# Designed miniproteins, single chains, continued (5), part 14

Each design is a single chain, and the fold is of that chain. pLDDT is the mean over its residues in the fold that is shown.

## One batch from the design tools (miniprotein)

Design m16451
Fold by ESMFold2-Fast:
Structure m16451 (fold): chain A 90 residues (1-90)
Amino acid sequence: LLEALYDEDEEKRLEAGKEALTHPDPEVRSEAAYLLGISGTVEAVKLAAEALKDEDPLVRSSARIGLGFATFDPDPEVAELARKALEEFI
């Protein structure tokens, strides 16, 4: 599952990220939240934003860090979505 989060195929990464965010292990969810946050796509940033609401503080922290990097994304749509998600949580 974690190996798929590093796949070159965006579709495979998104599917793996969705599965990993529902995993019972918070370490798996935190890794997924971070990687989705830095993935540079609208779909991945939306999934990372959902992780900001996670029960585990490590998962929320990882989502925040990944989304923080996304605010500097060269795609203005990705950067704006990340900024807005972080503002709602501050």
Scores: mean pLDDT 78

Design m16452
Fold by ESMFold2-Fast:
Structure m16452 (fold): chain A 81 residues (1-81)
Amino acid sequence: LSRDIALSGAGALRQAAELVPEDKEKLLKLADGLEQAGRDNDSQKAADYLDEAAKLLSKYPQLKQVAEDMRKAAEILREEA
């Protein structure tokens, strides 16, 4: 359950990174960390990476929905932890 959310989130972050060159490296590092947390079934770490990604993406109007989805996913994973 948490693994699927984390892996989906990592994929979305990699797609978002292509749209924001200024923060591409940070988003890719967050995606890598989120994917690893998903593989480790670490819901708390996955939620932390999703929150960091949401904060970063919230500065971009074109990615507002992605940021909101990340924050919602983090809340779901914290309920599991």
Scores: mean pLDDT 83

Design m16453
Fold by ESMFold2-Fast:
Structure m16453 (fold): chain A 75 residues (1-75)
Amino acid sequence: SNEEILELLKKLNLTDGSLKVYERILAGADEEEQKEIRDLLLKALNSDDPAEQRKYLLEFHLKIGELQARLLKAG
């Protein structure tokens, strides 16, 4: 769920104090996209290799960027 994603973001310190912005972006995500984002954050959180963690965080940021761009085009 989106609530699980938001809790993972808090654990990874990826929120710049704008949790509502992430909630808005994630509200536009379908079930498959939510699962993909959650899996990427879990892989980043569970990785002990800094290079592997950075790869998953980059993939996460790219996916969030795609969702945000889609929302901006819809409005």
Scores: mean pLDDT 80

Design m16454
Fold by ESMFold2-Fast:
Formats: sequence, C-alpha cells, structure tokens
Structure m16454 (fold): chain A 83 residues (1-83)
Amino acid sequence: SEALKEFAVAFGYVSKDADLSNFVPSEEFIKEVKEMLVRLGLVEEDANIEEIEKALEEFMKENKAIDLGIEDGLLRIQEYLGV
C-alpha cells in the first residue's frame, strides 16, 4: 500500500502534492508493477498483492530512489515498465 503509493508518485501516476490517504491502485497499475518485479526476478508470475507490495518495498529500499529522491533510480524503474 505505502510502497505502491510511493511508486505511483515516482512513476508519475499521481501528483507529488496529491493527498494519498485514500489512494487505491488500479489493476493495470498493479499489473505493471508486477511485470517489472517479475523481470527483476523479485517475484513469481503468480505472486499475490502482498508479495508484490513486499518485493516493491524491498526494491525501493535497496535502490533508495523514493527515500532520497534519486532521479536516476526513478528513470530506471520507468524504463523497466516500458515508459
């Protein structure tokens, strides 16, 4: 949930100034995140939402993109999603 919100901001799905307290990710957004994590070898094709969120949190923590506002990391994530 929180990792998905941070990723949505980083990927440009929502404004950085948006109130994310009521953020509900779309099925397409979750699918794109899952596809990226599968390509990175972090989850299986049949991963559930909890596994996707956990893998995304670990990926973000490892790459420090969200916590440190590192543009390079954000661009690489966008490339993995085919954008």
Scores: mean pLDDT 63

Design m16455
Fold by ESMFold2-Fast:
Structure m16455 (fold): chain A 85 residues (1-85)
Amino acid sequence: MLEEEIKKLVEEARELAAADTEENRKRAEELIKRAMLLEMEKAGVPEEFKEALLKMMDLYLETKDFEAAAAIAEEVGRELAAKLE
């Protein structure tokens, strides 16, 4: 189900980031964004909010630790799901 797919994407992204190549880091970033999109789709987030959240994630990926960005993506998705019916 979606939760299992999201978890696999995040774990794969973390493993790629740990491999310490620039190509793997960029791929890991794409996987994290995809996981976040699936979390938002699961929560029924409107398209307008999805765009804003993706922009925030891009800023975090540029300025923050990658593992922190991955954790934020998971946490934001779960918080949205918890607050939305």
Scores: mean pLDDT 67

Design m16456
Fold by ESMFold2-Fast:
Structure m16456 (fold): chain A 95 residues (1-95)
Amino acid sequence: MKEKEEAARESIIRAYYLKDEEMGKIMKEVVEGLEDEDKYKALYEKDPEKTKKAKNLLDNSVDTTLFVSDGMDEVEKSADELVQRRREELARRRE
């Protein structure tokens, strides 16, 4: 039953929200990214280091077969290219 998987996911997010509100918020947005790749890409563009850390925490806290495993590395690669391109554009604009 998928209900147990969703309950486990929500429990992990809630636990982190209590300890670190910033990290809990990012973890919630990463989980939403499982449903919408564009949301994950936007989050990764904004803060790739924190987004990767949140994804790694989710992968380590829950069985890899449950969520955040398959497909997200492709989204991260394309988002990493966008983040790098944006940083290069900002550097060019200053020069």
Scores: mean pLDDT 61

Design m16457
Fold by ESMFold2-Fast:
Structure m16457 (fold): chain A 56 residues (1-56)
Amino acid sequence: GAMEKLERATEEAKKLLLQGEVPSPRELGERVGVTQPLAARALSIAVNELAAEGKL
């Protein structure tokens, strides 16, 4: 469902950010197979979670 897609996109975004890559919503969407709006939301969640953990 939409939640599983969001979780997969968020985890992929976190992996890329921890590797020093900053994906665009389009690039993340293409990598995970989700829409750009969903990828943009996932990227925002990933950035916020990593910042809260002191990893970004």
Scores: mean pLDDT 83

Design m16458
Fold by ESMFold2-Fast:
Structure m16458 (fold): chain A 87 residues (1-87)
Amino acid sequence: SFRDVVRELLREAVALLNEMERAGAPEEDRTLALAAAIELQEALKSDLPVEELRRRLIERFRELRARSTNPRLRAFLDGMIERVEAV
């Protein structure tokens, strides 16, 4: 389901954030990764229709991607967008 995919993506975003913190990644990159995790958490708490949540998550992830200069984080966000679009 859409919510199962969002929950899976949240686990992946948290795992990436933890990895970035252990590796000493720049604060700006960690902040963008945290923002992605927060958007996923808010989607899980929301009672909005799935189509509205999907559209909002895609828009937010594209915004975060545009703000990122880190190739790994950009690739991660692209993957999240693809997974959300596919559900």
Scores: mean pLDDT 87

Design m16459
Fold by ESMFold2-Fast:
Structure m16459 (fold): chain A 100 residues (1-100)
Amino acid sequence: SLEEKLREVADKFIEELRKIAEQAGLPKDLVDSIAEGLRKLFDSLIEEIKKNPEKADEYLEYLRRVVDEVAKMLSPEAQEKAREVADKFIEEIKKLIEEG
């Protein structure tokens, strides 16, 4: 249940970032590569959160840093939108962990 909900939120986040990157004019190959990298990262983070829920904040902080690096490849307008989507995602994940 928790794992399924975490995966659903992660998939929505990846879709939103993909839309932002495509609107910002990034090549499809690069967008696909970034999306695949994020999926693998989320798979690893979900497993780590399941093992050590008390370290969730540390794992989410690492994820935020990765998103910030990806955002640097975008226009300033797209960077702001990517940050908003990341903030919403982190809040949703924290809420799910607190409810589990």
Scores: mean pLDDT 80

Design m16460
Fold by ESMFold2-Fast:
Structure m16460 (fold): chain A 87 residues (1-87)
Amino acid sequence: MAEQERQSREAKRIGEMIAKDLRKQGKTELAKEAERIGREMAEKGDADGAIERLAELLGTTVQQVVNRITALRLREIGRELDEELAK
């Protein structure tokens, strides 16, 4: 059960991160679909399934989605470090 909660949180986070990135690019329709996929897969507790469906939505590979999520996470870590350390 705890693992399912972690997977659900991760699936939702992935969907929201990609949706925010798509929205910044003006791809509002794709952003809404990414958010929907994240929510649906969060209800199932399946973060891997979220990545697979997002890859299909974006017309790319699972590895490319993982790479994009990693890049977005690195940006978040950088901002967090800047807030804590650079000030």
Scores: mean pLDDT 78

Design m16461
Fold by ESMFold2-Fast:
Structure m16461 (fold): chain A 64 residues (1-64)
Amino acid sequence: SPEEKEQRIKEAAELLYQGKLPKGVSLKELAEKYGVSEEAISKEFNKLIDESVQELKEAVFKVT
């Protein structure tokens, strides 16, 4: 289902974001393992980075 595919993309991107990839595993191999595209993982990963940057900005600029 579309929901199951979206969940797999999120799981793959989260592993990349947390640095929990096994040694020697490429983005291509991760995409193949999860049955998703490299582009989908990259897009979700960038979204996670953007959310983290926004959270940091809010933490820094709320406290002066």
Scores: mean pLDDT 77

Design m16462
Fold by ESMFold2-Fast:
Structure m16462 (fold): chain A 60 residues (1-60)
Amino acid sequence: SELEEAKARALAALRQDPDNDAVRGHLLRGWKAYQEGNKEEAIAHFRAAADAAATPVTVP
């Protein structure tokens, strides 16, 4: 399902970069939307979390 895929990608993003506040923020909003039964909004936030993790990496 889209929700499960989006959630898995968001959690993978957090796992890769646990200090990323944008990923954390979107994950929290996604969980809140899911608890309220707003599955489409939850998916959008989880996708945003995954996208936030795609920001430029630290270089030497």
Scores: mean pLDDT 75

Design m16463
Fold by ESMFold2-Fast:
Structure m16463 (fold): chain A 68 residues (1-68)
Amino acid sequence: SEKERKEEAIKKLQELVENDPELAKLVKDYLENPTEEKKKKLKDYLISKGFSEEEAELIIEEINKLFS
């Protein structure tokens, strides 16, 4: 279901943030001051970790939904 998929995505993001201090810093920096530059840095970092561009965009959208 959509709810289960959302819960899985949130859990995966939390696990990634807990195990990667650089990712945690990039997420925090983006949330404190959401500029296009910081968004691009976060996106590029996620891609460098093996996420596709589409996956990185979905992760950023979920971050925005959780903190909007």
Scores: mean pLDDT 75

Design m16464
Fold by ESMFold2-Fast:
Structure m16464 (fold): chain A 81 residues (1-81)
Amino acid sequence: MLEEEIKAVEELIREAEELLKNTELSPEEREELERLLEMARKNIEEAKRLIEKDKLKAEILLGVAAVAAAVAITVLKRKKK
């Protein structure tokens, strides 16, 4: 169900943001990850708007947001020492 998938991606973004807050990063790495998470957030908000109007576009935006959040989490976990 698309609504449940959106909630799952929002939770991934929240986890990534929490990791970002507690991880020591260079200014360049932080900027890159913040940009990636901002893109994920914007795609989720747009997907929410499109659920009833265009489910295919909503699914594509949800997929993009999910990949962005997963990449951010993976990078942040690899930086964990």
Scores: mean pLDDT 80

Design m16465
Fold by ESMFold2-Fast:
Structure m16465 (fold): chain A 104 residues (1-104)
Amino acid sequence: DEKKEFMQLLLRQSIEFTDKAIEYLQQGDVDKALEYLKRAGDNAGSVATIAQELGDFDTAKLAQQAVDYLQQGIRYLQQGDVDSALEYARQARDLLQEALKRVE
C-alpha cells in the first residue's frame, strides 16, 4: 500500500528531525532546534492524518500526541526554556518510536 509506505517514510523522517532538534537543543542552537521541531511536527501531523485514513487509530493517536508534545516544545523554546523544550522533544520521540514499532 503506497499510503502505508509513505506514512512509514514520514514517520522515520519525523523521528530523524526530532533527533536533530534534540542535538541542536543540547548545543544551544535555538534557531536550528526550532526549525527541526517544526519539521518533525509537520511530518508527524501528516502521519496522524494518513493513519486515520487507513483506519489505524492507534498510530494516529500516537502521532497526534507527538504533534502536541512537539508544539509544547516549540512554545517553551520560544520562551527561552530549553530544558522544558528538550523534555517535550524526548517524549515526542518516544511516541513516534512506539508508532514506528507498531507499523513495522
Scores: mean pLDDT 91

Design m16466
Fold by ESMFold2-Fast:
Structure m16466 (fold): chain A 58 residues (1-58)
Amino acid sequence: KPLYTDEEREEIIEELKKQGYSDKLAQEIADRILNSMREVPDTEDSRKRVLDRAVKQA
């Protein structure tokens, strides 16, 4: 269903928790971010850049 891997989802959750979000809220935000993305970058560096930007805007 999601276009991103479970590992990428966990990395987003970890970063959100570092920003002060609870585990539950970080999971909900991560799921919203991943489900809202229209394109999946093919390069690992591009995927990380897109996810980092989305997390910073959460």
Scores: mean pLDDT 69

Design m16467
Fold by ESMFold2-Fast:
Structure m16467 (fold): chain A 87 residues (1-87)
Amino acid sequence: MTKEKARQWIEELEKEVSDEEVEAFLARLTPEQQQKFGLALLLFDAVTNGKGTLEEYIAFLQKALGVSEREAKALLLHYLRQAFPEL
């Protein structure tokens, strides 16, 4: 994933999910669940050669982890901020 693509997705996700929602959801996850989510995203990025769309990543997370669309968006936002802290 490129920094430009990550920036666009962060901006889109921030319009739909608040920082308070991200924090509240992450506070409910175990460290093991957080690691599993990160690994799932890395696997999807590898399989798509970094060409996956925002919609495809969200749908993948919902299916793989059994989370809601809103929770998948919150997880992806957190992951992107961790991967690109300079954005």
Scores: mean pLDDT 77

Design m16468
Fold by ESMFold2-Fast:
Structure m16468 (fold): chain A 61 residues (1-61)
Amino acid sequence: SFLERLQAALEQSQELREQARKVKEQGGSQEEVEKLLKQAEEIPQKVLDEYNVLGPLAKAA
């Protein structure tokens, strides 16, 4: 279901944000931190974009 996909995407996003924080704490590159944060934003956004395209039109069983 959409909600299960969104929940999974949010969990993946949280894990990526945690990785970004650890990289930053260890003095890793700003580029690597930004890449992880961008992936964290894109994963749930992709699910939301798919919902916006299909969800209101395809919410029948």
Scores: mean pLDDT 76

Design m16469
Fold by ESMFold2-Fast:
Structure m16469 (fold): chain A 71 residues (1-71)
Amino acid sequence: IDLEALIEAVEQLAKMVGKDKKMTVEQMATMLRIMGVDQSLIDALLELASKYVDPHRKVTPQELIDLLRSL
């Protein structure tokens, strides 16, 4: 898994929606798809997030970046 590529993708998302915008990881995945991020990276993000984040809980792009950096 390419953690640097995942962090870069979420940083691009943060530029588009705001780093403090609360949304589900599923909504983030949808936005990343619209932005043209590779599906394999999106799938890797969803797999990692499923271990640490409730799928119904809203998080910010910054919280997700901080999580990825902690790995």
Scores: mean pLDDT 82

Design m16470
Fold by ESMFold2-Fast:
Structure m16470 (fold): chain A 103 residues (1-103)
Amino acid sequence: LPEWIELKEKSEKNIEYLLENQDLSLEEAKELLEEAQKLLEEVDSILIKLDPSLKDVIDSTNASFKASIEKYQDDSKALVNKALALYQQVLGQATGLIIKANK
C-alpha cells in the first residue's frame, strides 16, 4: 500500500534529522517524539488489522515505551534517543510489510 511506503519515508527522514540534530531543545524533542508515536500507532493499527492476535503484544510493547518516555520527560537527549528508537521500529515494521506485500 502507498501508505506503508510513506511511513517508511517519513521514518527515514526523521531518523536522519535526529542523527544530524542531537542538540534539539526539549520542546523540539517532544514534538518529534509525538510524531514518532503517531507513526507507530498508524503502523501498529495496520498490523492489528492484518493479524488481530498481535494486539496484546503491541499494547505491551507500547506501554513499555510510554513508561520509558515518562521517566525521562525533562531530558532532551533522552527524548531524542527514544524518538530515534520509535522511528527505527516504525521503519522496521513498515519495511517488513512492504517486503511481505511484494512476495
Scores: mean pLDDT 77

Design m16471
Fold by ESMFold2-Fast:
Structure m16471 (fold): chain A 88 residues (1-88)
Amino acid sequence: SVPVPERARRILARARELAAKHPDASAEERALILAIVYLEERIREGDRSYEPLLAALREALALLRAGDREAAYALLEEEARRREAALA
């Protein structure tokens, strides 16, 4: 396992790199970028259970960038409900 401080530094560095490609990104877009980078690092470390959530966050980010905020939030809500159902 990667030490938590090292993981945090890698995640923040990668998130800043991605955010720099979209300097006009909204706060919601920046939050999704950070979440995506976090999940990518967790999957890289071997936790593949996050792959469906990563796919959903990537689609939500694309929708936000296209200006479709309602579709982005609906997609995230559906993924949250799916994850809750899997735990029941």
Scores: mean pLDDT 79

Design m16472
Fold by ESMFold2-Fast:
Structure m16472 (fold): chain A 81 residues (1-81)
Amino acid sequence: SEELEEARKLFALVTHFTGDLFDIEVQWKLGKITKEQAIERMEEVRRRYEELLRKELSEDVAAKVIKEFDEMVKELKEKFR
């Protein structure tokens, strides 16, 4: 069904988004990148996934998930303060 296909796409996008943020945090903790570079990369990931979500999901679902992703990025950025 359309709903099941959208759910599968949503789970994949959430998994990949979370993985990308985790990679950035790990690189920062290992001293491979600066706090400023980590913040910049998180903002790039946020923008990239906003585009993917709008392309792959219905407008209503995409808007809700984008809000959650934006909140996750904001929460992670606070760890650098």
Scores: mean pLDDT 85

Design m16473
Fold by ESMFold2-Fast:
Structure m16473 (fold): chain A 69 residues (1-69)
Amino acid sequence: MLTFEELRELVREAARRFGYELSEEELETLTIAVMIEMKERGIDMSDREKVEEFLRSEEFKRLLERVLK
């Protein structure tokens, strides 16, 4: 199972792939938003492959835009 800190690092790396360098406050907010979105989509946080697929998706890019604007 992914810890919050492990998810936070995956989110930071995913944001960088989309061209964003986040503050610690922005990263915390985005990580919480990702957890909520994954729960709503039925994505199990113990499934690292599914988590990483989500972080490469258009849905994650939309979360980035929403959190940073």
Scores: mean pLDDT 81

Design m16474
Fold by ESMFold2-Fast:
Structure m16474 (fold): chain A 72 residues (1-72)
Amino acid sequence: SEADALIREGLAAWRAGDGETAKRLFTEAAELYRQEGREDKAYLALGLAYIAAGDYDKGEEYFLLSDRLRPG
């Protein structure tokens, strides 16, 4: 999916040290996952965006939200 591709691109940018590009790509992926009805993945992508921006507390908060919604 397009959202999955944006996550891969965001991870590549993050590994290259480009946190700003990673944050943008993860935020775009979150919007696409939300449009797909994948709220669990949207929160995961938002968590990644916050981590890429250096906000580890917010990242953890969104990861916990994602985990609560993830299909068992």
Scores: mean pLDDT 85

Design m16475
Fold by ESMFold2-Fast:
Parts: C-alpha cells; sequence; structure tokens
Structure m16475 (fold): chain A 76 residues (1-76)
C-alpha cells in the first residue's frame, strides 16, 4: 500500500515538474480515489482520531498537495 502511494506521489511530482497540470491532477485524483478511505482508517486507528477529525486531516492533506502541484507547474 505505502509503496503504491509513493509511486502515485512520484507520478504527481514528475507531471507537475514537467508542467503537465492535467496529468498531475489526474494522478492526484487517482491517489484520492485509491487511498482516501485508507488514510482515514489509518488516522483513526494509529492516531485515535474520530472519523470526522480523520476526514478533516485527509482533506487538508489533499488540499496541500493540490497547492504544491499548482506551484510546481507554475515553476516549470
Amino acid sequence: MVAEEDALLARIKAAAEAGDLEAARAALEELRDRFEEYAIDTLMEEEGLSREEAEKKVEEGFAALEKQVEALVAAA
């Protein structure tokens, strides 16, 4: 699971660094679709968070990634 997540993060970074915003967003959407619930469950189990707290942290994490992608594309 973690290795697959890292591979998707690497694809997002590579696309963003190449200035390919569409490819970077597609990879980010795939990351969200595949790992959003896993991340929520992991935060609840490992950090003892409520589902509401875990969902908030996951959304904050994806929002931060979207911002990083836009910054990398702008710098490409």
Scores: mean pLDDT 80

Design m16476
Fold by ESMFold2-Fast:
Structure m16476 (fold): chain A 82 residues (1-82)
Amino acid sequence: SEIEEKIREALREVQENVRKAVEALKKGDKKKAIEYLEKAIEVLRELRDFLESQENPDEELIAAVDRAIKEIEELIKEIEEK
């Protein structure tokens, strides 16, 4: 399925950006960590738009993507405040 492939690709990109953010944090590079987390949010927003554009949008999956975006945004705020 093209939808399943798009989801799989997006999740891999999110995972890689989150991994790089964690590595940046371990090195004390908060700015670099935030940049990687912002890239992860961008990937998730593109996935959300793709899912919304389908003829029968999976509302539960879209809600899950929205929650993931919010969690990463909250993490960025915590990093900035520390």
Scores: mean pLDDT 88

Design m16477
Fold by ESMFold2-Fast:
Structure m16477 (fold): chain A 60 residues (1-60)
Amino acid sequence: VNSTIAKVTKRAIDMVDAGEDVETAVENARKELEKDKSLTPEQIEAAVEAIRTVLEDHAA
């Protein structure tokens, strides 16, 4: 498991819990994932989609 994806996912959930918009949390997650050179573009896209789903379920 990539530690960056895990940390970014947790941070995105914490942001939504603090009252931030889901879209803002997703955009911040994408930017942080793009800084990790060990992640491929496909892994970044998959991680962003997974985070979005988690946040939508959490915020609903």
Scores: mean pLDDT 79

Design m16478
Fold by ESMFold2-Fast:
Structure m16478 (fold): chain A 74 residues (1-74)
Amino acid sequence: MIIDPSKAKLGEGVPSPEALAESLRRAIERDPFGETFARMALAIATLDPDPELSQAYLDAIAEVAPEAAKGVKV
């Protein structure tokens, strides 16, 4: 369970949405199986239980890996 709710703004449970999107962008460009990594990272973004933060993560991920983000709704 979460003990420090301040991570809702900073995303301490996961990296910042922009950092995550950059990692996904690099993965899908470099690795033919980067799609699998993108899906895994999207799952992690969804696990952070703040709807506002989750939307920001999904928006950033959808820009980089739209197919991975397509099936996820928060």
Scores: mean pLDDT 55

Design m16479
Fold by ESMFold2-Fast:
Structure m16479 (fold): chain A 106 residues (1-106)
Amino acid sequence: MEELEEKLLEEIAKILGVEVETVRETGDASKPAAERARSLGELLGMTEEGELVAEALENNEITEEAREALKKLGLKWYEVLLKAAEKLGDKETAEAVRESIKKGEE
């Protein structure tokens, strides 16, 4: 499990053209949710969406635009995670991600 998770992070980094540390820091649960939203937006090339979510979290004002931005960020993240899992032959993770994408579109 731990070794497979590290390989997933490496593959995600390759897909996005970034360092593994950048991917790892984006998932750091010790950081404030707003900072993680900005980091995720930067990681995915969706900086405007990341800022909208971060500002909504910091101001405790969830706007319609922030809700849509959050959905777009989540969908893009799952697309990248799915590609990484498929390249590694991780069928279990790939199947779980596909179900998450489908549920999020409903």
Scores: mean pLDDT 77

Design m16480
Fold by ESMFold2-Fast:
Structure m16480 (fold): chain A 87 residues (1-87)
Amino acid sequence: MTKEEAIELVKKAAEEAVKAAKPSDRYFMEQFAKQLIKEVEEALEKSPEEAVKVVRDGADGAYLFGNKKAAEILRKTAEELEKKVKE
């Protein structure tokens, strides 16, 4: 998997997570998604494994803020990234 493929996968998941968020939380989730993408880009400079951890930590954060559907989307994305890292 290339860095570009990983970033695109996370961007798509982040957009779906924002759409799945409660309407009152959408602005917050948009800012959260932008920060998550930035942290994934920085993590990919270190290792693909660090990028997987960042997405998982993002899923936990979304869950903590009550956005359970967004958290599920991000967890599934972290699992997909982990599989592609091990290929």
Scores: mean pLDDT 82

Design m16481
Fold by ESMFold2-Fast:
Structure m16481 (fold): chain A 75 residues (1-75)
Amino acid sequence: LSEDEEVDLLAALAIITATVTKMAAEKRGDQETVEKAQSLIDKANAAAEARDREGVESVYQEAVKLNKELIEKEK
């Protein structure tokens, strides 16, 4: 993959992961996680627009971490 293709792919993965996490958090009434997930969606979009490969990778890693934290919290 080119660096440009990596940015687009990582941004897509970050947005999808954060969106799924947000939807799960909304269903569980976890407002804090909903807000964190929305922040990550916004950051992923901003990093992709800036063509910041390291930025989108960082946001994707944060999205995966947030998703794992939500699953581990089990309410």
Scores: mean pLDDT 83

Design m16482
Fold by ESMFold2-Fast:
Structure m16482 (fold): chain A 103 residues (1-103)
Amino acid sequence: SPEIEKLIKEIKDLGKKVIEKLSPEDAEKAKTLFKQLEEEIKKFIDLVKNNSSPIEISKTMLRILGIVTDLILLGKKAGPEALKLAKEMADKVNKLLKKILSS
């Protein structure tokens, strides 16, 4: 879906902006979390497309939300500007998950 691909790109672009506001140590933690986020989003898309169990879909969604929460906490530690960017990214992730479920 072109809209899903656009949302993924927007999440990646916001993620880069968050990382730029972090300390070098927290930037490396955020990079690891973003790799996990990309993997869990891909898994979520595959599970929904293949009409997998609601339990497995829900578990993957909870993992995604946990990663997003950790990214928000790194943003909060870095200051108000980084927190705002991390929250904008979280809103895009929520929109992406809803779009995938409605597909």
Scores: mean pLDDT 90

Design m16483
Fold by ESMFold2-Fast:
Structure m16483 (fold): chain A 62 residues (1-62)
Amino acid sequence: SAVREVAERILRASEEERRALAEELGVDVGTLNLIAAAERGTSTASAETIRRAAERVQAALA
């Protein structure tokens, strides 16, 4: 999935690279950090919050 590819990129990215990608996609860097944490299984956020973050990233990629 395109969202998973973004999450995997963020997990390998520096803080500066995460901010740059967030600007390119027009999303909050916290949204990218949230999907990355969910991909790694370290997120403490609700399933609903993770789903909404993934939907925002998917919309930005469309």
Scores: mean pLDDT 82

Design m16484
Fold by ESMFold2-Fast:
Structure m16484 (fold): chain A 77 residues (1-77)
Amino acid sequence: MKEHEEKRLKIQEYVAKYYLEKTNEGIIKAAKTVLSEEQIKALIEALKESLKLAKHPEYRELLEKTIKELEKILEEK
């Protein structure tokens, strides 16, 4: 996660897992319990990239809500 390439791979993995599981609650729970501050930052960055590519309003709203919740969790750490 400290190298640029490792961060990119981690971001892609989080994005894929997010869409595969279709569970924003799972991502948020992981951020509160098992993810480090660095991992949460990488996840937020991945979701922001996904938001730039999202063309459907429902996907955009879901991504924005998840990003906002993760940013709140990050501020509490």
Scores: mean pLDDT 69

Design m16485
Fold by ESMFold2-Fast:
Structure m16485 (fold): chain A 87 residues (1-87)
Amino acid sequence: SKVDEIIAELDKKFAELQKKLDEGLKNATSREEIDGLVLKAVNELEEFVRELLKKYGITDPEDIARIEKHLAKLWLQLRIDAYEKYS
């Protein structure tokens, strides 16, 4: 389905953002810098989802909810990975 294809694209984008975040964290010297890098990654992922919804013409509330639930899991994983490496 289009939703499954969007979720696959999200997982791919998540992997790219996670790698970029890991590279940024190597140069981070403060929690403020880490918070900024995490926020940037989250915002890039949110914008990517918005573009995918527009591209695929997703308007069904149930489909949107499923995609947003998956997005929320990815956001949580970005935060966990970042803060565990710096705690």
Scores: mean pLDDT 83

